# Designed miniproteins, single chains, continued (6): the designs that were tried, part 1

No score or structure here was measured in a lab: all are predicted.

Each design is a single chain, and the fold is of that chain. pLDDT is the mean over its residues in the fold that is shown.

## One batch from the design tools (miniprotein)

Design m20001
Fold by ESMFold2-Fast:
Parts: C-alpha cells; sequence; structure tokens
Structure m20001 (fold): chain A 84 residues (1-84)
C-alpha cells in the first residue's frame, strides 16, 4: 500500500467510526477518535501527508454537523498546523 493509500484508508476508517458513534448516540467520543487518528497518522506518515490527511478528515467531520464533530475538526486542524 502506498503512503497516500494508507492515509486515505485511515481517514476513511476514522470517518466511518465517527458516523457509527453518532448513530449510537456516542458522538461525545468523536474527539477521542480524532486524537487517536492524528497520533497514528503522525507516526506512520510524513508530516506533509499526515497534515493533508488531518485536514481532509476535519472537512468530513464538519459535514456531520454535531458539536463533538466540529470540536474534533478544530483539534485535527491544530494538529495539522503543528506538523508543518
Amino acid sequence: MSPEAEAAAMVTAAAIRAIGLILDGREEEIPEVAEETAEELARRLSPELAAEALRELARILEKLGTEAAREAARLLRERAEELE
């Protein structure tokens, strides 16, 4: 798997997990999932690719429309800035 494909897979998995948490009424856990995903991206990928993946995940989470998802999106953008 290329680094770009790995990034896409990790973003997709995190987004699916966030949707599942909303459906289960556990949206409060979304920021924790976002933080776990940010750590994993930073560990496995180059800083530039990790930052790009974090921003894409933030865009997806903002579209979910919950307060917890918006907080997670803010966390992910902050982490992306720290990597650059």
Scores: mean pLDDT 86

Design m20002
Fold by ESMFold2-Fast:
Structure m20002 (fold): chain A 95 residues (1-95)
Amino acid sequence: GKRIEDGLRQILESARRQGKLAQTVLGLIRVLAERLGNERLAELAERLEGRTLTPEQIEELVRQLERLLDAGHNGVEAGRRAAEELERWLEELLS
């Protein structure tokens, strides 16, 4: 809902100001992946920890996180599909 979206926005803006946006987004993706039972997505998010990402890649991670959260509001199956799409993008990013 809007309160989660507003809270998430504040967390991401704070992380951006601290230079921790990529770390924060990857941590959130890992937690959501674990809740969805997607061990592969959690592993991929952890493998990106410590890698230098471009600003464009970080902004795409933010968009993917927002899609994953939005899909989760529409049900578990929608969340799983969004997680699988994110998994494919992270695999391409690591290739």
Scores: mean pLDDT 79

Design m20003
Fold by ESMFold2-Fast:
Structure m20003 (fold): chain A 55 residues (1-55)
Amino acid sequence: AEEERRRREEERRRRLELQIEAGIYYLKAGVLKVTKGDEKEVKELVAKAEELEAK
């Protein structure tokens, strides 16, 4: 029914939001790596992305 649809849509939205956020951190890490940025910062961004995906 409508309640089940709303719940699935909300769950999908949360999942997509976390995936998009993780993707942004991976992209930032990639850009820093290409632009010879700080290696420690790259590792921190990857760790944050992995944490978001683990949720």
Scores: mean pLDDT 77

Design m20004
Fold by ESMFold2-Fast:
Structure m20004 (fold): chain A 83 residues (1-83)
Amino acid sequence: MSEETLKAALKLLQEAAEPYREAAEENEEVFMEEVEKVKEELEKLLEELKKAVEAGDAEAAKKKAEELAKLLREALEEAEKKA
């Protein structure tokens, strides 16, 4: 089901962001700036994830969610280094 696939993808994104939540709250501007630098790539991956979910392709959706989570994590790690 597309809803369960989307829920699994959101969980992967939440798990990627969770370690940085407190640092992001204290250094919002730095974290926003680093995320903004990869915004276009994040939006592209999110659109591909959405298409995979709508197509019912759970494997493609999982791969896109993992790519999105990795990109988000790398941006958050870079922000933490600058904070």
Scores: mean pLDDT 76

Design m20005
Fold by ESMFold2-Fast:
Structure m20005 (fold): chain A 100 residues (1-100)
Amino acid sequence: TEAAEAAGEAAEEAGEAARAAWAGDAEEAAEEAREAAELAEEAARLGEENPAARAAAEAAARAAEAAAEAAEAGDAREAALLAGVAAVAAGVAAALARRH
């Protein structure tokens, strides 16, 4: 489904944000986290018929936005942890959206 694809892409970008943050690349971490937030918001919009998938996607979007803010503030550890939370939440959203 389109919601599952968007959530899967959000998980991938959030994972990249976490790796960039651990590598000390705050600018890349912020950019990837913002992309993850946009994809998670799209997944939430597309998943309106599945409340559980939508809630997970909304949680992913919030965590990804917080990760971007932490990266922009220079808090690489916080950015990495929040991006990791976003990746897990987005992965859950993707799994729920794929439910047959």
Scores: mean pLDDT 85

Design m20006
Fold by ESMFold2-Fast:
Structure m20006 (fold): chain A 58 residues (1-58)
Amino acid sequence: MEEQKEELLKYLEESKEKIEKTLGKEFVEELKNIILNSKSADELMEKLAELFDKYIKK
């Protein structure tokens, strides 16, 4: 799981400014929180999918 968290955090850092401008700082903070606080890869992926669905659709 650590490598998955690292890859997601790197991707987030690379796109952070663009994501913040488009979806807001709240989205980025929630994304970071999900990555850091998820206890399993499955839980992480499920919560990320829900977050993207919530913010991207609205």
Scores: mean pLDDT 73

Design m20007
Fold by ESMFold2-Fast:
Structure m20007 (fold): chain A 70 residues (1-70)
Amino acid sequence: SAREEALEYARKALEALRAADLGTAREYLQKALELEPDNEGLRAAMEALESDGSLSPALRLLEEYVRRNS
């Protein structure tokens, strides 16, 4: 399902953030958003990455998304 595919991409984005690989994290998060464009958690994580480039908010938001959708 789109939800399960989005979850897999979100997990890959989360691992990229843990490795401080912002480019890879953005690519996977964009793929997750293509599958679930109206998902507030995924959108908030992307906005956090695009705002101040701070890893901690984006990482926390993706951890919550993965936890709630696992």
Scores: mean pLDDT 82

Design m20008
Fold by ESMFold2-Fast:
Structure m20008 (fold): chain A 78 residues (1-78)
Amino acid sequence: MEAGRRALEQTRRLAEEGIRRGPAAAKVAARGAVATSLQFPEAAEEMIRLVRRVGEAQPEARPVTDAAAEELRRIAEE
C-alpha cells in the first residue's frame, strides 16, 4: 500500500514539474506515468488525466504525452 502511494505521489510531482519546467520535464512525467501504471494498473485512469494536463501545458511534448495517454488507456483496459 505505501509503496503504491509513494509511486503515485512521485508521479504527481513529476507532472507538476512537467507543467512548470518545460517540454523535457513533461516527457519525463509522461514516461513516469506509464511506468507507474504498469506496476499499479488501478492508477492508469488518474495517470491519463495527469498526462493530458501536462500535454496541454507543454504543447511541444504532446507527441510524447499523447502516446503515453494511449499506452495508459491500454493498461486501464487490461
Scores: mean pLDDT 80

Design m20009
Fold by ESMFold2-Fast:
Structure m20009 (fold): chain A 92 residues (1-92)
Amino acid sequence: VAEVTAALYEAAAEFYEMQYERNPNAKWAKEAAEEYEKAGELYEELGDNESAAKYYEKAAEMYEKAAELDPENKEEYLEKAKEAKEKAESLK
């Protein structure tokens, strides 16, 4: 079940990232980051540390893009990006 759910979060994240690429805005970047983070968490639960690290890194990248587009919430997004990067590094 978790494996199927992780794949669904991955697909949702890729969809939002594609929307961000077509029309950059903080909403799409944030949604992509949140779904990548959920995918990373589930892969970590499955013991797939390689996939978990990969999706945490993607989440961090999208949070950084959200920070660039949303100055009001910049600090929050940068903190989430840092946390995601630290999670990815811990799984190496």
Scores: mean pLDDT 82

Design m20010
Fold by ESMFold2-Fast:
Structure m20010 (fold): chain A 84 residues (1-84)
Amino acid sequence: GKEKELIFEAEVVYGLALIVYAVAKKTKDYDFGIKGLEKYKKELEKLLKEAEELGLEKAAEYIKKKIEELDKLIEEAEKKKKEA
């Protein structure tokens, strides 16, 4: 169903964000990492709006948690950028 589809789309977007951040950590290119994380956060926010408009509470809660995790990674990347 649509709820399962939105959760899977959010999982894919989140996974791509983690790959970008892993590359950023290995290369120490935190500007690249931050831009990538912000891009995928914006995509998750679009999925969240769709879930909320459709009243899909479980998908919305799941996507919100993934957005919160990306916010934490963005804060970490910004801190590491200042230390570099």
Scores: mean pLDDT 89

Design m20011
Fold by ESMFold2-Fast:
Parts: structure tokens; sequence; C-alpha cells
Structure m20011 (fold): chain A 55 residues (1-55)
């Protein structure tokens, strides 16, 4: 259902953000920039995938 898809998307986005925050705590500025870029890409991929499924 649409509700299940929304819940899955929210959970995945939260997971990406939580992973980024956890890993960034001990990261150098260079590592943090790479982690941020990766997190942004992963979140965009989640949004794109769910947009296709919700259409």
Amino acid sequence: SMDDIQAEMSGRIKGVNDDYLRRSETATPEERAELLARAKKEMNDVWTEHDKRMA
C-alpha cells in the first residue's frame, strides 16, 4: 500500500541520516565531506525510487 511505501521510505532515509551522523563523529573533515556526499546520493536514490513507485 502507499502507507507501507511511505513508511519504508521514511525508515530508509532515517537510517541513512543516522549512519551519517554516527560515522561523522570520528571522521576527519575530508572523510566527513565524502560521507555527506554519499548520504545525499543515497537519500536521492530513495526519493527517486519511491517517487516511481508512488506514481
Scores: mean pLDDT 81

Design m20012
Fold by ESMFold2-Fast:
Structure m20012 (fold): chain A 62 residues (1-62)
Amino acid sequence: MPDPEEVELTLAVMQAALAEKAGDYKTAAEWYRRASEIAERMGRPDLAEYFRKLAEELEKKA
């Protein structure tokens, strides 16, 4: 079974992608920040940094 944190991460990324497609860059950035925090809790600092950078890029577009 996938770890509950893996499921939470997947849902956060899906929500971010949907918001980005809708042009809601602020909401998309918030979901990527959530994904970064989840990745950090999973012991994946590489993945956390990746999502943090995505959130920062989207905030510049908002």
Scores: mean pLDDT 83

Design m20013
Fold by ESMFold2-Fast:
Structure m20013 (fold): chain A 58 residues (1-58)
Amino acid sequence: TREEIERQVREALKEVRERVEKSGDDLDKIAEINREAAEKHREVFGEYSRLEREEQRR
């Protein structure tokens, strides 16, 4: 459950990194993608972790 969610997040992050490399010389795009990916990764992981515990508490 939590492990699977983390795996999906990591896989998505890897896909984003590959897209960044594919962007080539678009520095603006690369910077935005990198920042947004890191932020979303933290938020999604934290949010899911919290929801998981909340449900288990019930």
Scores: mean pLDDT 69

Design m20014
Fold by ESMFold2-Fast:
Structure m20014 (fold): chain A 67 residues (1-67)
Amino acid sequence: SALELALEAARAMREGRLEEALRLAKEAAELLREQGLPEAAERLLEYLAELAEKLGYLELAEKLRSL
């Protein structure tokens, strides 16, 4: 599910696996958009971007907001 992908993205981010975190976040957002939930995808990406900022990954946060 998109939620499971988002939780894995957050875990990857906490573990410093930034490329994998971005991939998982993109996959979660795409899945939500395919299900007709674009606003849920936007909220999910913003949540992950805020987490990235708190962890000091500013470039990742910018990339997440651009998806």
Scores: mean pLDDT 86

Design m20015
Fold by ESMFold2-Fast:
Structure m20015 (fold): chain A 80 residues (1-80)
Amino acid sequence: SPEEVLAGLREALDRLLKWAEAEMKTASDEQIADIRDQLLRAVDLMVRYAREQGMPEEEVDAFREEALKRIDEVVAKAKA
């Protein structure tokens, strides 16, 4: 179901962000930029997959917005 797809994507995002936060703690600015780019590409693929699975557009947009916000928070924390 769309709800199960969303739950799976949220779990995948949580794992990616946890990995990214850990990696960024000792990363250079160049490495942080590369990790951010990888996360943005992953979110794009997740959004594409969600649409292909028939998730409502409102749910897809909400997921994307939250994912991008969480990526920005992880990057900001790493650069603090």
Scores: mean pLDDT 88

Design m20016
Fold by ESMFold2-Fast:
Structure m20016 (fold): chain A 55 residues (1-55)
Amino acid sequence: GALEAARAAVREAAPELSEEELERWAQGAYTAAKQLGLGPEGAAALARMSASTPR
C-alpha cells in the first residue's frame, strides 16, 4: 500500500538511514499523502523528497 511505497522510496533516496529513521520518514510521507488524498505513488514521491532533503 501507500506506506510500503513510502518505505521503499525512503530506502532508495537515503540508503544510509537506519530502520527507525526510515520508518519515521515513511510515516510522515504517508500521513501527508493521506491528507492530500494521494495514493501510493504520491506517498512515494513525498517520501523521496523528504528523505533527500539535506539534514
Scores: mean pLDDT 78

Design m20017
Fold by ESMFold2-Fast:
Structure m20017 (fold): chain A 59 residues (1-59)
Amino acid sequence: NREIAEKVARKIDELQDKYGIDSMSLEEITEEAIKEVAKELGISPQTVRDAVRAVLDAL
């Protein structure tokens, strides 16, 4: 699950560079990153979101 959280964090950085902070809110960028990672891993966006939350809440 930590690897999923790491992938989401890197995707957020990529999307912020691509779109710029002023073009999309951090919440919108985070949701887009979750969807992209979910597609890459072949799992649901909800599963990715739950994995990220579990890692953040544990650490």
Scores: mean pLDDT 74

Design m20018
Fold by ESMFold2-Fast:
Structure m20018 (fold): chain A 77 residues (1-77)
Amino acid sequence: AAATKAEAEAYIEEAKEHFKKGLEALKAGKYEEAIKHFEKAIEAAEKALELDPNNLEAQILLGFALTGLAFAKHTAQ
């Protein structure tokens, strides 16, 4: 339905913003802040995929956010 697709798109935009903030925090050496943003990006991307499982943008974004989280956790600890 159009409403469900619009909601999925909103979650994708939320995931993009958190991923962007995660990368910025990572570049600034703010690893704990980066971890929080990547975790929020993962949550938003997963919610988008619940609504639209075949959305390639959400799938790719989830993969990038998981990679960013792994890097941030490795660097913070």
Scores: mean pLDDT 85

Design m20019
Fold by ESMFold2-Fast:
Structure m20019 (fold): chain A 59 residues (1-59)
Amino acid sequence: LIEDARRGLEKAEELLRQGKGAGALTAASEAYKLAVQAGDEELARRARELMEEARKIAS
């Protein structure tokens, strides 16, 4: 779960660098769900930050 959440965050960051906001939002959202299930509040917060950044690009 924590490992999967980390992979999801890395994918979201890569998609953000490419300007793929919709894809980044999806990846960050999945990472957030995994982080919450794992009980890792720091990863969950990081995923939320990436979701907010992705939303700005996705519009």
Scores: mean pLDDT 80

Design m20020
Fold by ESMFold2-Fast:
Structure m20020 (fold): chain A 92 residues (1-92)
Amino acid sequence: MEKVIELLKETIERVKNAPSVEEALDIVREGADKLRELAKEDPENAFLYDEVAGILDIIIGVVRADMKQGKEVTVEDVLRYLENLLKEVEKE
């Protein structure tokens, strides 16, 4: 749990400094990849790392779909998704 929370907080801080939505999504992708590495290193907790990585992939998919539909998407929208995910993870 603590490693997931730490990684999400690190990802959020990096996204806050992202100059574009595309760079914010690249940062979220890196976060998902790091979680999948943690799943390999800690197989007893792999299900948690893989679930959170899957949610990060869904966030990327939703934002990209909105952009393709011509919706105005901002770095703040990406941050909102990540902050909501952090709150849900912290409740466990």
Scores: mean pLDDT 85

Design m20021
Fold by ESMFold2-Fast:
Structure m20021 (fold): chain A 64 residues (1-64)
Amino acid sequence: PAVVSEEQARRAAEGLKESGVSGEEATRLLKTMVREGLISREGAVRIAEALRELGIEVDIEEVE
């Protein structure tokens, strides 16, 4: 799985917010990406944390 840096996580979160994704939709997307091996679980958690900083309520517990 790809390693996601803090900067990459923030950019990904900004893109998801711009797309109008809800917290529930973002949580589901991140879970799917981890299951498919596209990103690491640690990377998904970083993106979830960045999304929460942007005001999108992601269930981090569901992602990890």
Scores: mean pLDDT 78

Design m20022
Fold by ESMFold2-Fast:
Structure m20022 (fold): chain A 95 residues (1-95)
Amino acid sequence: FPDVPDWLFDEILKLVREGKTPEEIAEHFREKYGLDDETLEFVRLYASAVQALLNGDEEAVERHLRRIRERFGEPALDRVQEELDRLREEERKRR
């Protein structure tokens, strides 16, 4: 699993909230930061999971988490789950 800094998760969340698609977010990171294909695949999957969570589609969240685990392993899943749990808590406080 790529060494993904904390600021990357924050930037993905910001772009998802602005209405960008996972594909548009991955393209943005490729152009602006020159990330490699493996990291861009992670960005796309994480952005998809964030988008599904914000839409309340828990089945889609589970599908994206399964793909992250299959592609990047348990350490990546653990990291993504931590970030999504933090996001769920933030969204609960806004409702």
Scores: mean pLDDT 82

Design m20023
Fold by ESMFold2-Fast:
Structure m20023 (fold): chain A 74 residues (1-74)
Amino acid sequence: MAIARLKLDDDHVLEIVFAESEEEAREYVRSKKVVSTSAPSLDELKNGSTVVYKDESEGEYKGKLVTAILFLLD
C-alpha cells in the first residue's frame, strides 16, 4: 500500500491511497476512526471511493479531518 498526503488547509488533509487489493483497502478503512464513506459498506469499496476519518495519531494532523480517496491496483 502507498499513501500520498497533501494539506488542503489548516483543518483538512487529503490522502490518496493506492491499495494492492480490495482486502488491503478494507483493512485500511477498518484501522481508521471513520466519520463518513461514499461506499454503503466496506464490501462495496471501489476505485474512487472516499472515506473521511479523524486523525488520532500524534503529530501535526492530530484531530484533523482526513479525506482519503481509494485506488485499487487489482
Scores: mean pLDDT 76

Design m20024
Fold by ESMFold2-Fast:
Order: C-alpha cells, then structure tokens, then sequence
Structure m20024 (fold): chain A 72 residues (1-72)
C-alpha cells in the first residue's frame, strides 16, 4: 500500500516539474495518466470510492493537458 502512495507522490512531483518546465501536452498527458492509474489502484486498496477518484483525476488530466496546449 505505502509503495503505491509513494509512486503516486513521485508521479505527482514529475507532473508538477513538467508543468513548471512547460513540457509538451503529450508528456503532461502521459504523466497524468500514470498518476491516475496509480491513484485509482491505491484508492481501491484503501476502500475509497474508486469511480469517484477516477472521474476526479480524469477531469484534472484533461484540464492540465488543455492548459499545456494553450501554452504552446
């Protein structure tokens, strides 16, 4: 369990660094997708609402990708 949390934190940090460095939308999407999958897996293990977590992260991913595209 803690390993999934650590992986999610590492992916979040990479995503934040990519956004700070104005990385291409494709890179942002890839990192956000990996974060989403890891967070959903962690939510399932913790007994959280997996569907709610997935939907929330999907919305965030699309917003971040859109923002990255707008910066191009």
Amino acid sequence: MKELEKKAEELLKKLEEALKNKAPAEEVRKLAEELERTAVEAARALGFDEEEVRERLEARREALVREAEARE
Scores: mean pLDDT 76

Design m20025
Fold by ESMFold2-Fast:
Structure m20025 (fold): chain A 77 residues (1-77)
Amino acid sequence: SLPKPATPEQLAATKEMIDAAEKGDVERVRQAAERLVEAGPDDISILALATASVVAKNQGREEIARILDEALERAAK
């Protein structure tokens, strides 16, 4: 069985979250992560949140990592 395809909103929120995290923009990460959780995250979005959190921790971006971990906890509920 195939997972349901991601919606345009899920894809847009995922791309924005990745870009914001790479740039270290805390408020953009917060907004994009909230949009992603509200859109109903798919398996790809959950993996993207988890990956971005690990990358942020490795870069010493603790606030971004915390925001992403909180979003991941809400998404994996």
Scores: mean pLDDT 79

Design m20026
Fold by ESMFold2-Fast:
Structure m20026 (fold): chain A 72 residues (1-72)
Amino acid sequence: MEKVRELTERAVEAAREAVRALAAGDEEAAERAAREGEAYLEEVKAIGSEEEVEEAVRRVAEVVAEGGRALA
């Protein structure tokens, strides 16, 4: 599924950008990136299989968890 893979990669990159912005203290940029990532995940949920959705959510959650530990 080319479209699902593209959306998943965009969601993951948006999550990474949100984490970087938070680490830099740029809450506005972090919120913008988080909204972008959430929009891509919603598209994956709408068109992806259960397995593709689970993988996309897992990858995004790993990026967010890693960023959260770095800030804590």
Scores: mean pLDDT 80

Design m20027
Fold by ESMFold2-Fast:
Order: sequence, then structure tokens, then C-alpha cells
Structure m20027 (fold): chain A 72 residues (1-72)
Amino acid sequence: SLTTEQQAAVVRAARAAIQTAEDGINKGLSKEEVIKLAEEAATQVARDAGLPEDVVNRVKEAARIIAESIYE
């Protein structure tokens, strides 16, 4: 299980993905651009928080799914 600190970082990464995806869609970016930016934003938050590589990879995958779901 994740520590409380790691769990908080995952939540921040998810919020970054959602916000980045919504901003990209509102700007008229392509689906591929929105997904890439959401993945980059979430991955950056996770890495800055010092999360293990396995958790960073899961956060990136979650960000892709979030962006795809929000786009359409």
C-alpha cells in the first residue's frame, strides 16, 4: 500500500492530469496533444514528489485514461 505522503502525491498528479486535459480541450488541441500534455503534467508531479518508478508509470497510465475519458 502507498504511504499517506505518496497517496497525496498521486492525488496531486491526477488533478494535474484533469486540469491539463480540460485546458487543452478548451484551447482546441488534438486528442493526441491533450493526452501527451496530461501524461507529462502527471508524470512531472509524481517525479517531483519522489514517487517510485512503478508508481510513476501507473500515474502516467492513469493520466492517459483520464485524458481519453474527458476528451470524448
Scores: mean pLDDT 86

Design m20028
Fold by ESMFold2-Fast:
Structure m20028 (fold): chain A 83 residues (1-83)
Amino acid sequence: MSELYLKLSQEAAELAKKAKAAGDDKLAQIYDLISKGFYYASQGDYKKAAEYFLKAADLAKENGDDELAEELREAAELFEKLA
């Protein structure tokens, strides 16, 4: 499980770099927060993982991506249950 979360963290970090290169600073921030969330999940720190996913969800909602915001909020709820 921690191996999967580390891979997901690395994939999200790559997406953040691509978004920033495309000039989408808000999307880059969302993916950076997702990357940090998965990184903390890979370390077993599910409370911090949930906090980062909630921050990413709030930013996604502000960016008009209600679908992504809901998915990120559900991920945060899952990690809160694991904490």
Scores: mean pLDDT 87

Design m20029
Fold by ESMFold2-Fast:
Structure m20029 (fold): chain A 60 residues (1-60)
Amino acid sequence: MEELIEEIRRLLADPNADELEVDVLIGVLALYGAVLKDEEALELARRLEAEARRVFAARR
């Protein structure tokens, strides 16, 4: 799980990152949190989604 979070953060720092790829990875984190009932993972997925929206909006 930590590797997935690190990859999402790495892509958010990459100006050439694909928005759809980031969205898919955040979706995987949210699904994993839901299946394992991991509230910390779900909360982190929500924060990363908000960050992704800000980052990609600024690139448009």
Scores: mean pLDDT 82

Design m20030
Fold by ESMFold2-Fast:
Structure m20030 (fold): chain A 91 residues (1-91)
Amino acid sequence: SAAIEEAKRLAKEALELAKEGKVEEAIELVERAIKLLEPYDPKAALEAEIQVGMALIWLGVSKVTGEDLTELAKKQVEEAAKIIIEGVEAL
């Protein structure tokens, strides 16, 4: 239960960081939350990881092309955090 409360706390903090434009820091917190959620809800953890993977792709494309795709990455991180929060609340 302590691990599940920590996962929800990390996901909520990641949402605040994403709103501040700190997308890479938000991804780090979401990845930590996914690891805590995985033993309890491996499907929700996988769905959140897919969203994080897409965010990293947008950031990578942005770096290679010079196009600012931060808002697309931010939306994927916000969706990952939402999946984690909903997964925790369903337990």
Scores: mean pLDDT 89

Design m20031
Fold by ESMFold2-Fast:
Structure m20031 (fold): chain A 75 residues (1-75)
Amino acid sequence: MEEIEKLEKEADEAEKRGDPRAVFLYEQLGYLYLQKGEYEKAIEAFRRAADVAEKLGLTDLAEQIRSLAERVEKR
């Protein structure tokens, strides 16, 4: 849990700075939640990563991450 909490804090701080690394940090959070079987939290993390990517003009990346979240929902 500590690793997830630290990563969440890092992602939030990066997002506040407009740092594109926030996208990868939220995506990493999603994968960690998947490993723990926390599917709802994983979906939320991936959607947040996609939203940040879209705001930064990374439209293709945002679409790919949203598709990943949809796939998790079908599990």
Scores: mean pLDDT 81

Design m20032
Fold by ESMFold2-Fast:
Structure m20032 (fold): chain A 56 residues (1-56)
Amino acid sequence: TMEERRRILLEGAVESARLMGEGISYLADGDEEKAREKFEEAQRKSDEYERKAEEL
């Protein structure tokens, strides 16, 4: 349903935002490698939730 699609997309947005925040925190601490890992994880989560929404 449209409600289920919206819920999945919102959950994905929240999770991606959280991971982006963690990445920014690592950058502030000078840990560029961990920051990159978090940004890549955020992108993967965004892609995952987008696919889930398309399957409904």
Scores: mean pLDDT 85

Design m20033
Fold by ESMFold2-Fast:
Structure m20033 (fold): chain A 69 residues (1-69)
Amino acid sequence: STAELREEAERLVEEAERALEEGRLDKAQYLMNKLDRIGTLLAALGDIEGAEEIGRRARELSKRLKELE
């Protein structure tokens, strides 16, 4: 369901934030790629609001990652 996808996205965001704090950039990138996949699935299922929220959070994580690279 879209609710389960949103919940999984929240877990991935938390894991990616921890990976960035630990300097595990490859892990953070891997988790962000999974997050992008969930955003695409939400959009395909018609959950535009969920897809937009995930996109916003992915952009914030991407900004942090670029600052560390």
Scores: mean pLDDT 85

Design m20034
Fold by ESMFold2-Fast:
Structure m20034 (fold): chain A 65 residues (1-65)
Amino acid sequence: SAELRARGRELIKKGQEAFKRGDYELAKELYAQASELFRQAGDEVSAASADEMARYAEKLAEAQK
């Protein structure tokens, strides 16, 4: 669905904004949600990319603790 891919891209943008301000917990959640939407749309490449972004944000969030 084009609509699911568009929502996924909006979540990536919000996640990138959270990441840039150092809110890695929020960035992780937004990237994970985007990955799920891309999976539902059948966009496995974008889903895998978003999942990797979520894992990287998670590692940075852990480093802040």
Scores: mean pLDDT 89

Design m20035
Fold by ESMFold2-Fast:
Formats: C-alpha cells, structure tokens, sequence
Structure m20035 (fold): chain A 62 residues (1-62)
C-alpha cells in the first residue's frame, strides 16, 4: 500500500539519523514485543519489514 511504502521510506531516513545505541535500544523493545505476541497471541515472527516499521515508530517517539 502507499502508506506502507511511505513508512518504509521514513524508516530508512530515521535509521540514517539514529545512533547505533538508539538502534540497539529500539531493537530490544521490538524483540520484547515479538516475544509477547508469540507467547500471548500465538502470532508468527515479525517480518523484516514489520521490524523496520516498528523501529521507525520507536525512533520517532523518542
């Protein structure tokens, strides 16, 4: 969808501006969410694209 493509472009720009420490912190939140969804909701592993979008959301909010 156009919205998904826009989010992926935004994710790439935010990742370019983020420090390695910020990326590592955000990735730890994504892994915690992934584990929660698998254990409590029975959902499959987050895809690379979903991880990239979540990374952008967390980076923008901080």
Amino acid sequence: SPERQALLEKARELRKKATPEEIKEVDSYIEKLNDYLKKNQGLPELTEEEREILRAIYLEKK
Scores: mean pLDDT 76

Design m20036
Fold by ESMFold2-Fast:
Structure m20036 (fold): chain A 99 residues (1-99)
Amino acid sequence: NSNLGTTLNNLGNVYKNQGKYDEAINSYQQALEILPPNHPNRGTTLNNLGNVYKDQGKYDEAKNSYEQAAKIFEAAGDYDGALEPSTNAGLLDIKSVLS
């Protein structure tokens, strides 16, 4: 049920805004278990998960989540949706080389 997946993504956003990053990650991962592989909200959830990993300094996990988000948006023909996760993944590659 995509409605439950969307609700879990929104719960993750609430936890993230409270600085409860572990709870946010758990909620986003549960959303990904419910959402079908090609659902647009899966791309949004993966981008949000990438943002939380980045805020924790988990750059490898963040990059992986952003790359998966970008692929989902691109597969759906949503190039605007792909722009942020694609850009963030690229910036993490640059940071990895410079650090």
Scores: mean pLDDT 84

Design m20037
Fold by ESMFold2-Fast:
Formats: structure tokens, sequence, C-alpha cells
Structure m20037 (fold): chain A 100 residues (1-100)
């Protein structure tokens, strides 16, 4: 896979993860989970920018932090766990591609 192909695929994954996190923010009734979702959205946006700028190391750090927030949200609000699992798998996939 070329660097351009990696960037394009990662950006698509991160855009999908952001949309799902925005839906989780709307669906959750837990105020702490809402705060974590908002922060995870910010980290995904910053990671997308880092990918666009070619800073894969910065992107990986931001996505690892977003992944930690997703794990915390799963513990706080089980009602959105299935949606959070999809986000978590997407973030893991993006990190793997950026490390390749």
Amino acid sequence: MTEEEIRKEVIEILEEAKKLLEQIYKDTKNEEAKKLAKEAIRLVEEAKRAVEEGDFEAAIRKLEEAKRLVEEMKKIDPSVESQLLIVQNGLKGAITLLKS
C-alpha cells in the first residue's frame, strides 16, 4: 500500500468513526459519557489533521488516546457498547495502517 493509499483509507475510517461518535453523543443519557464522546471526537479530528499533514506518529498518539476514552465510555454506559465496539475496531484498524 502506498503512503497516499494509507492516508486515504485512514481518513475514511476516521470520518466514519467521528460520525458514529456523534451518534453515540446523541444516544447516551450519561453526562460523563457525553463528555468523553466529545473529547474522543476532538482527538479523531486532530488525528485526521495529523494524517493529512503526514505526521503519522502524532496521529497514532491521538488515536491511542481516543481508544482509551472509548474503553472508558464502554464501562460507564453499556447501552451504547455495540456502537463503541465498532468505533474501537475502526480506531485499531487505522492505527495498524499508520504503523505499516
Scores: mean pLDDT 88

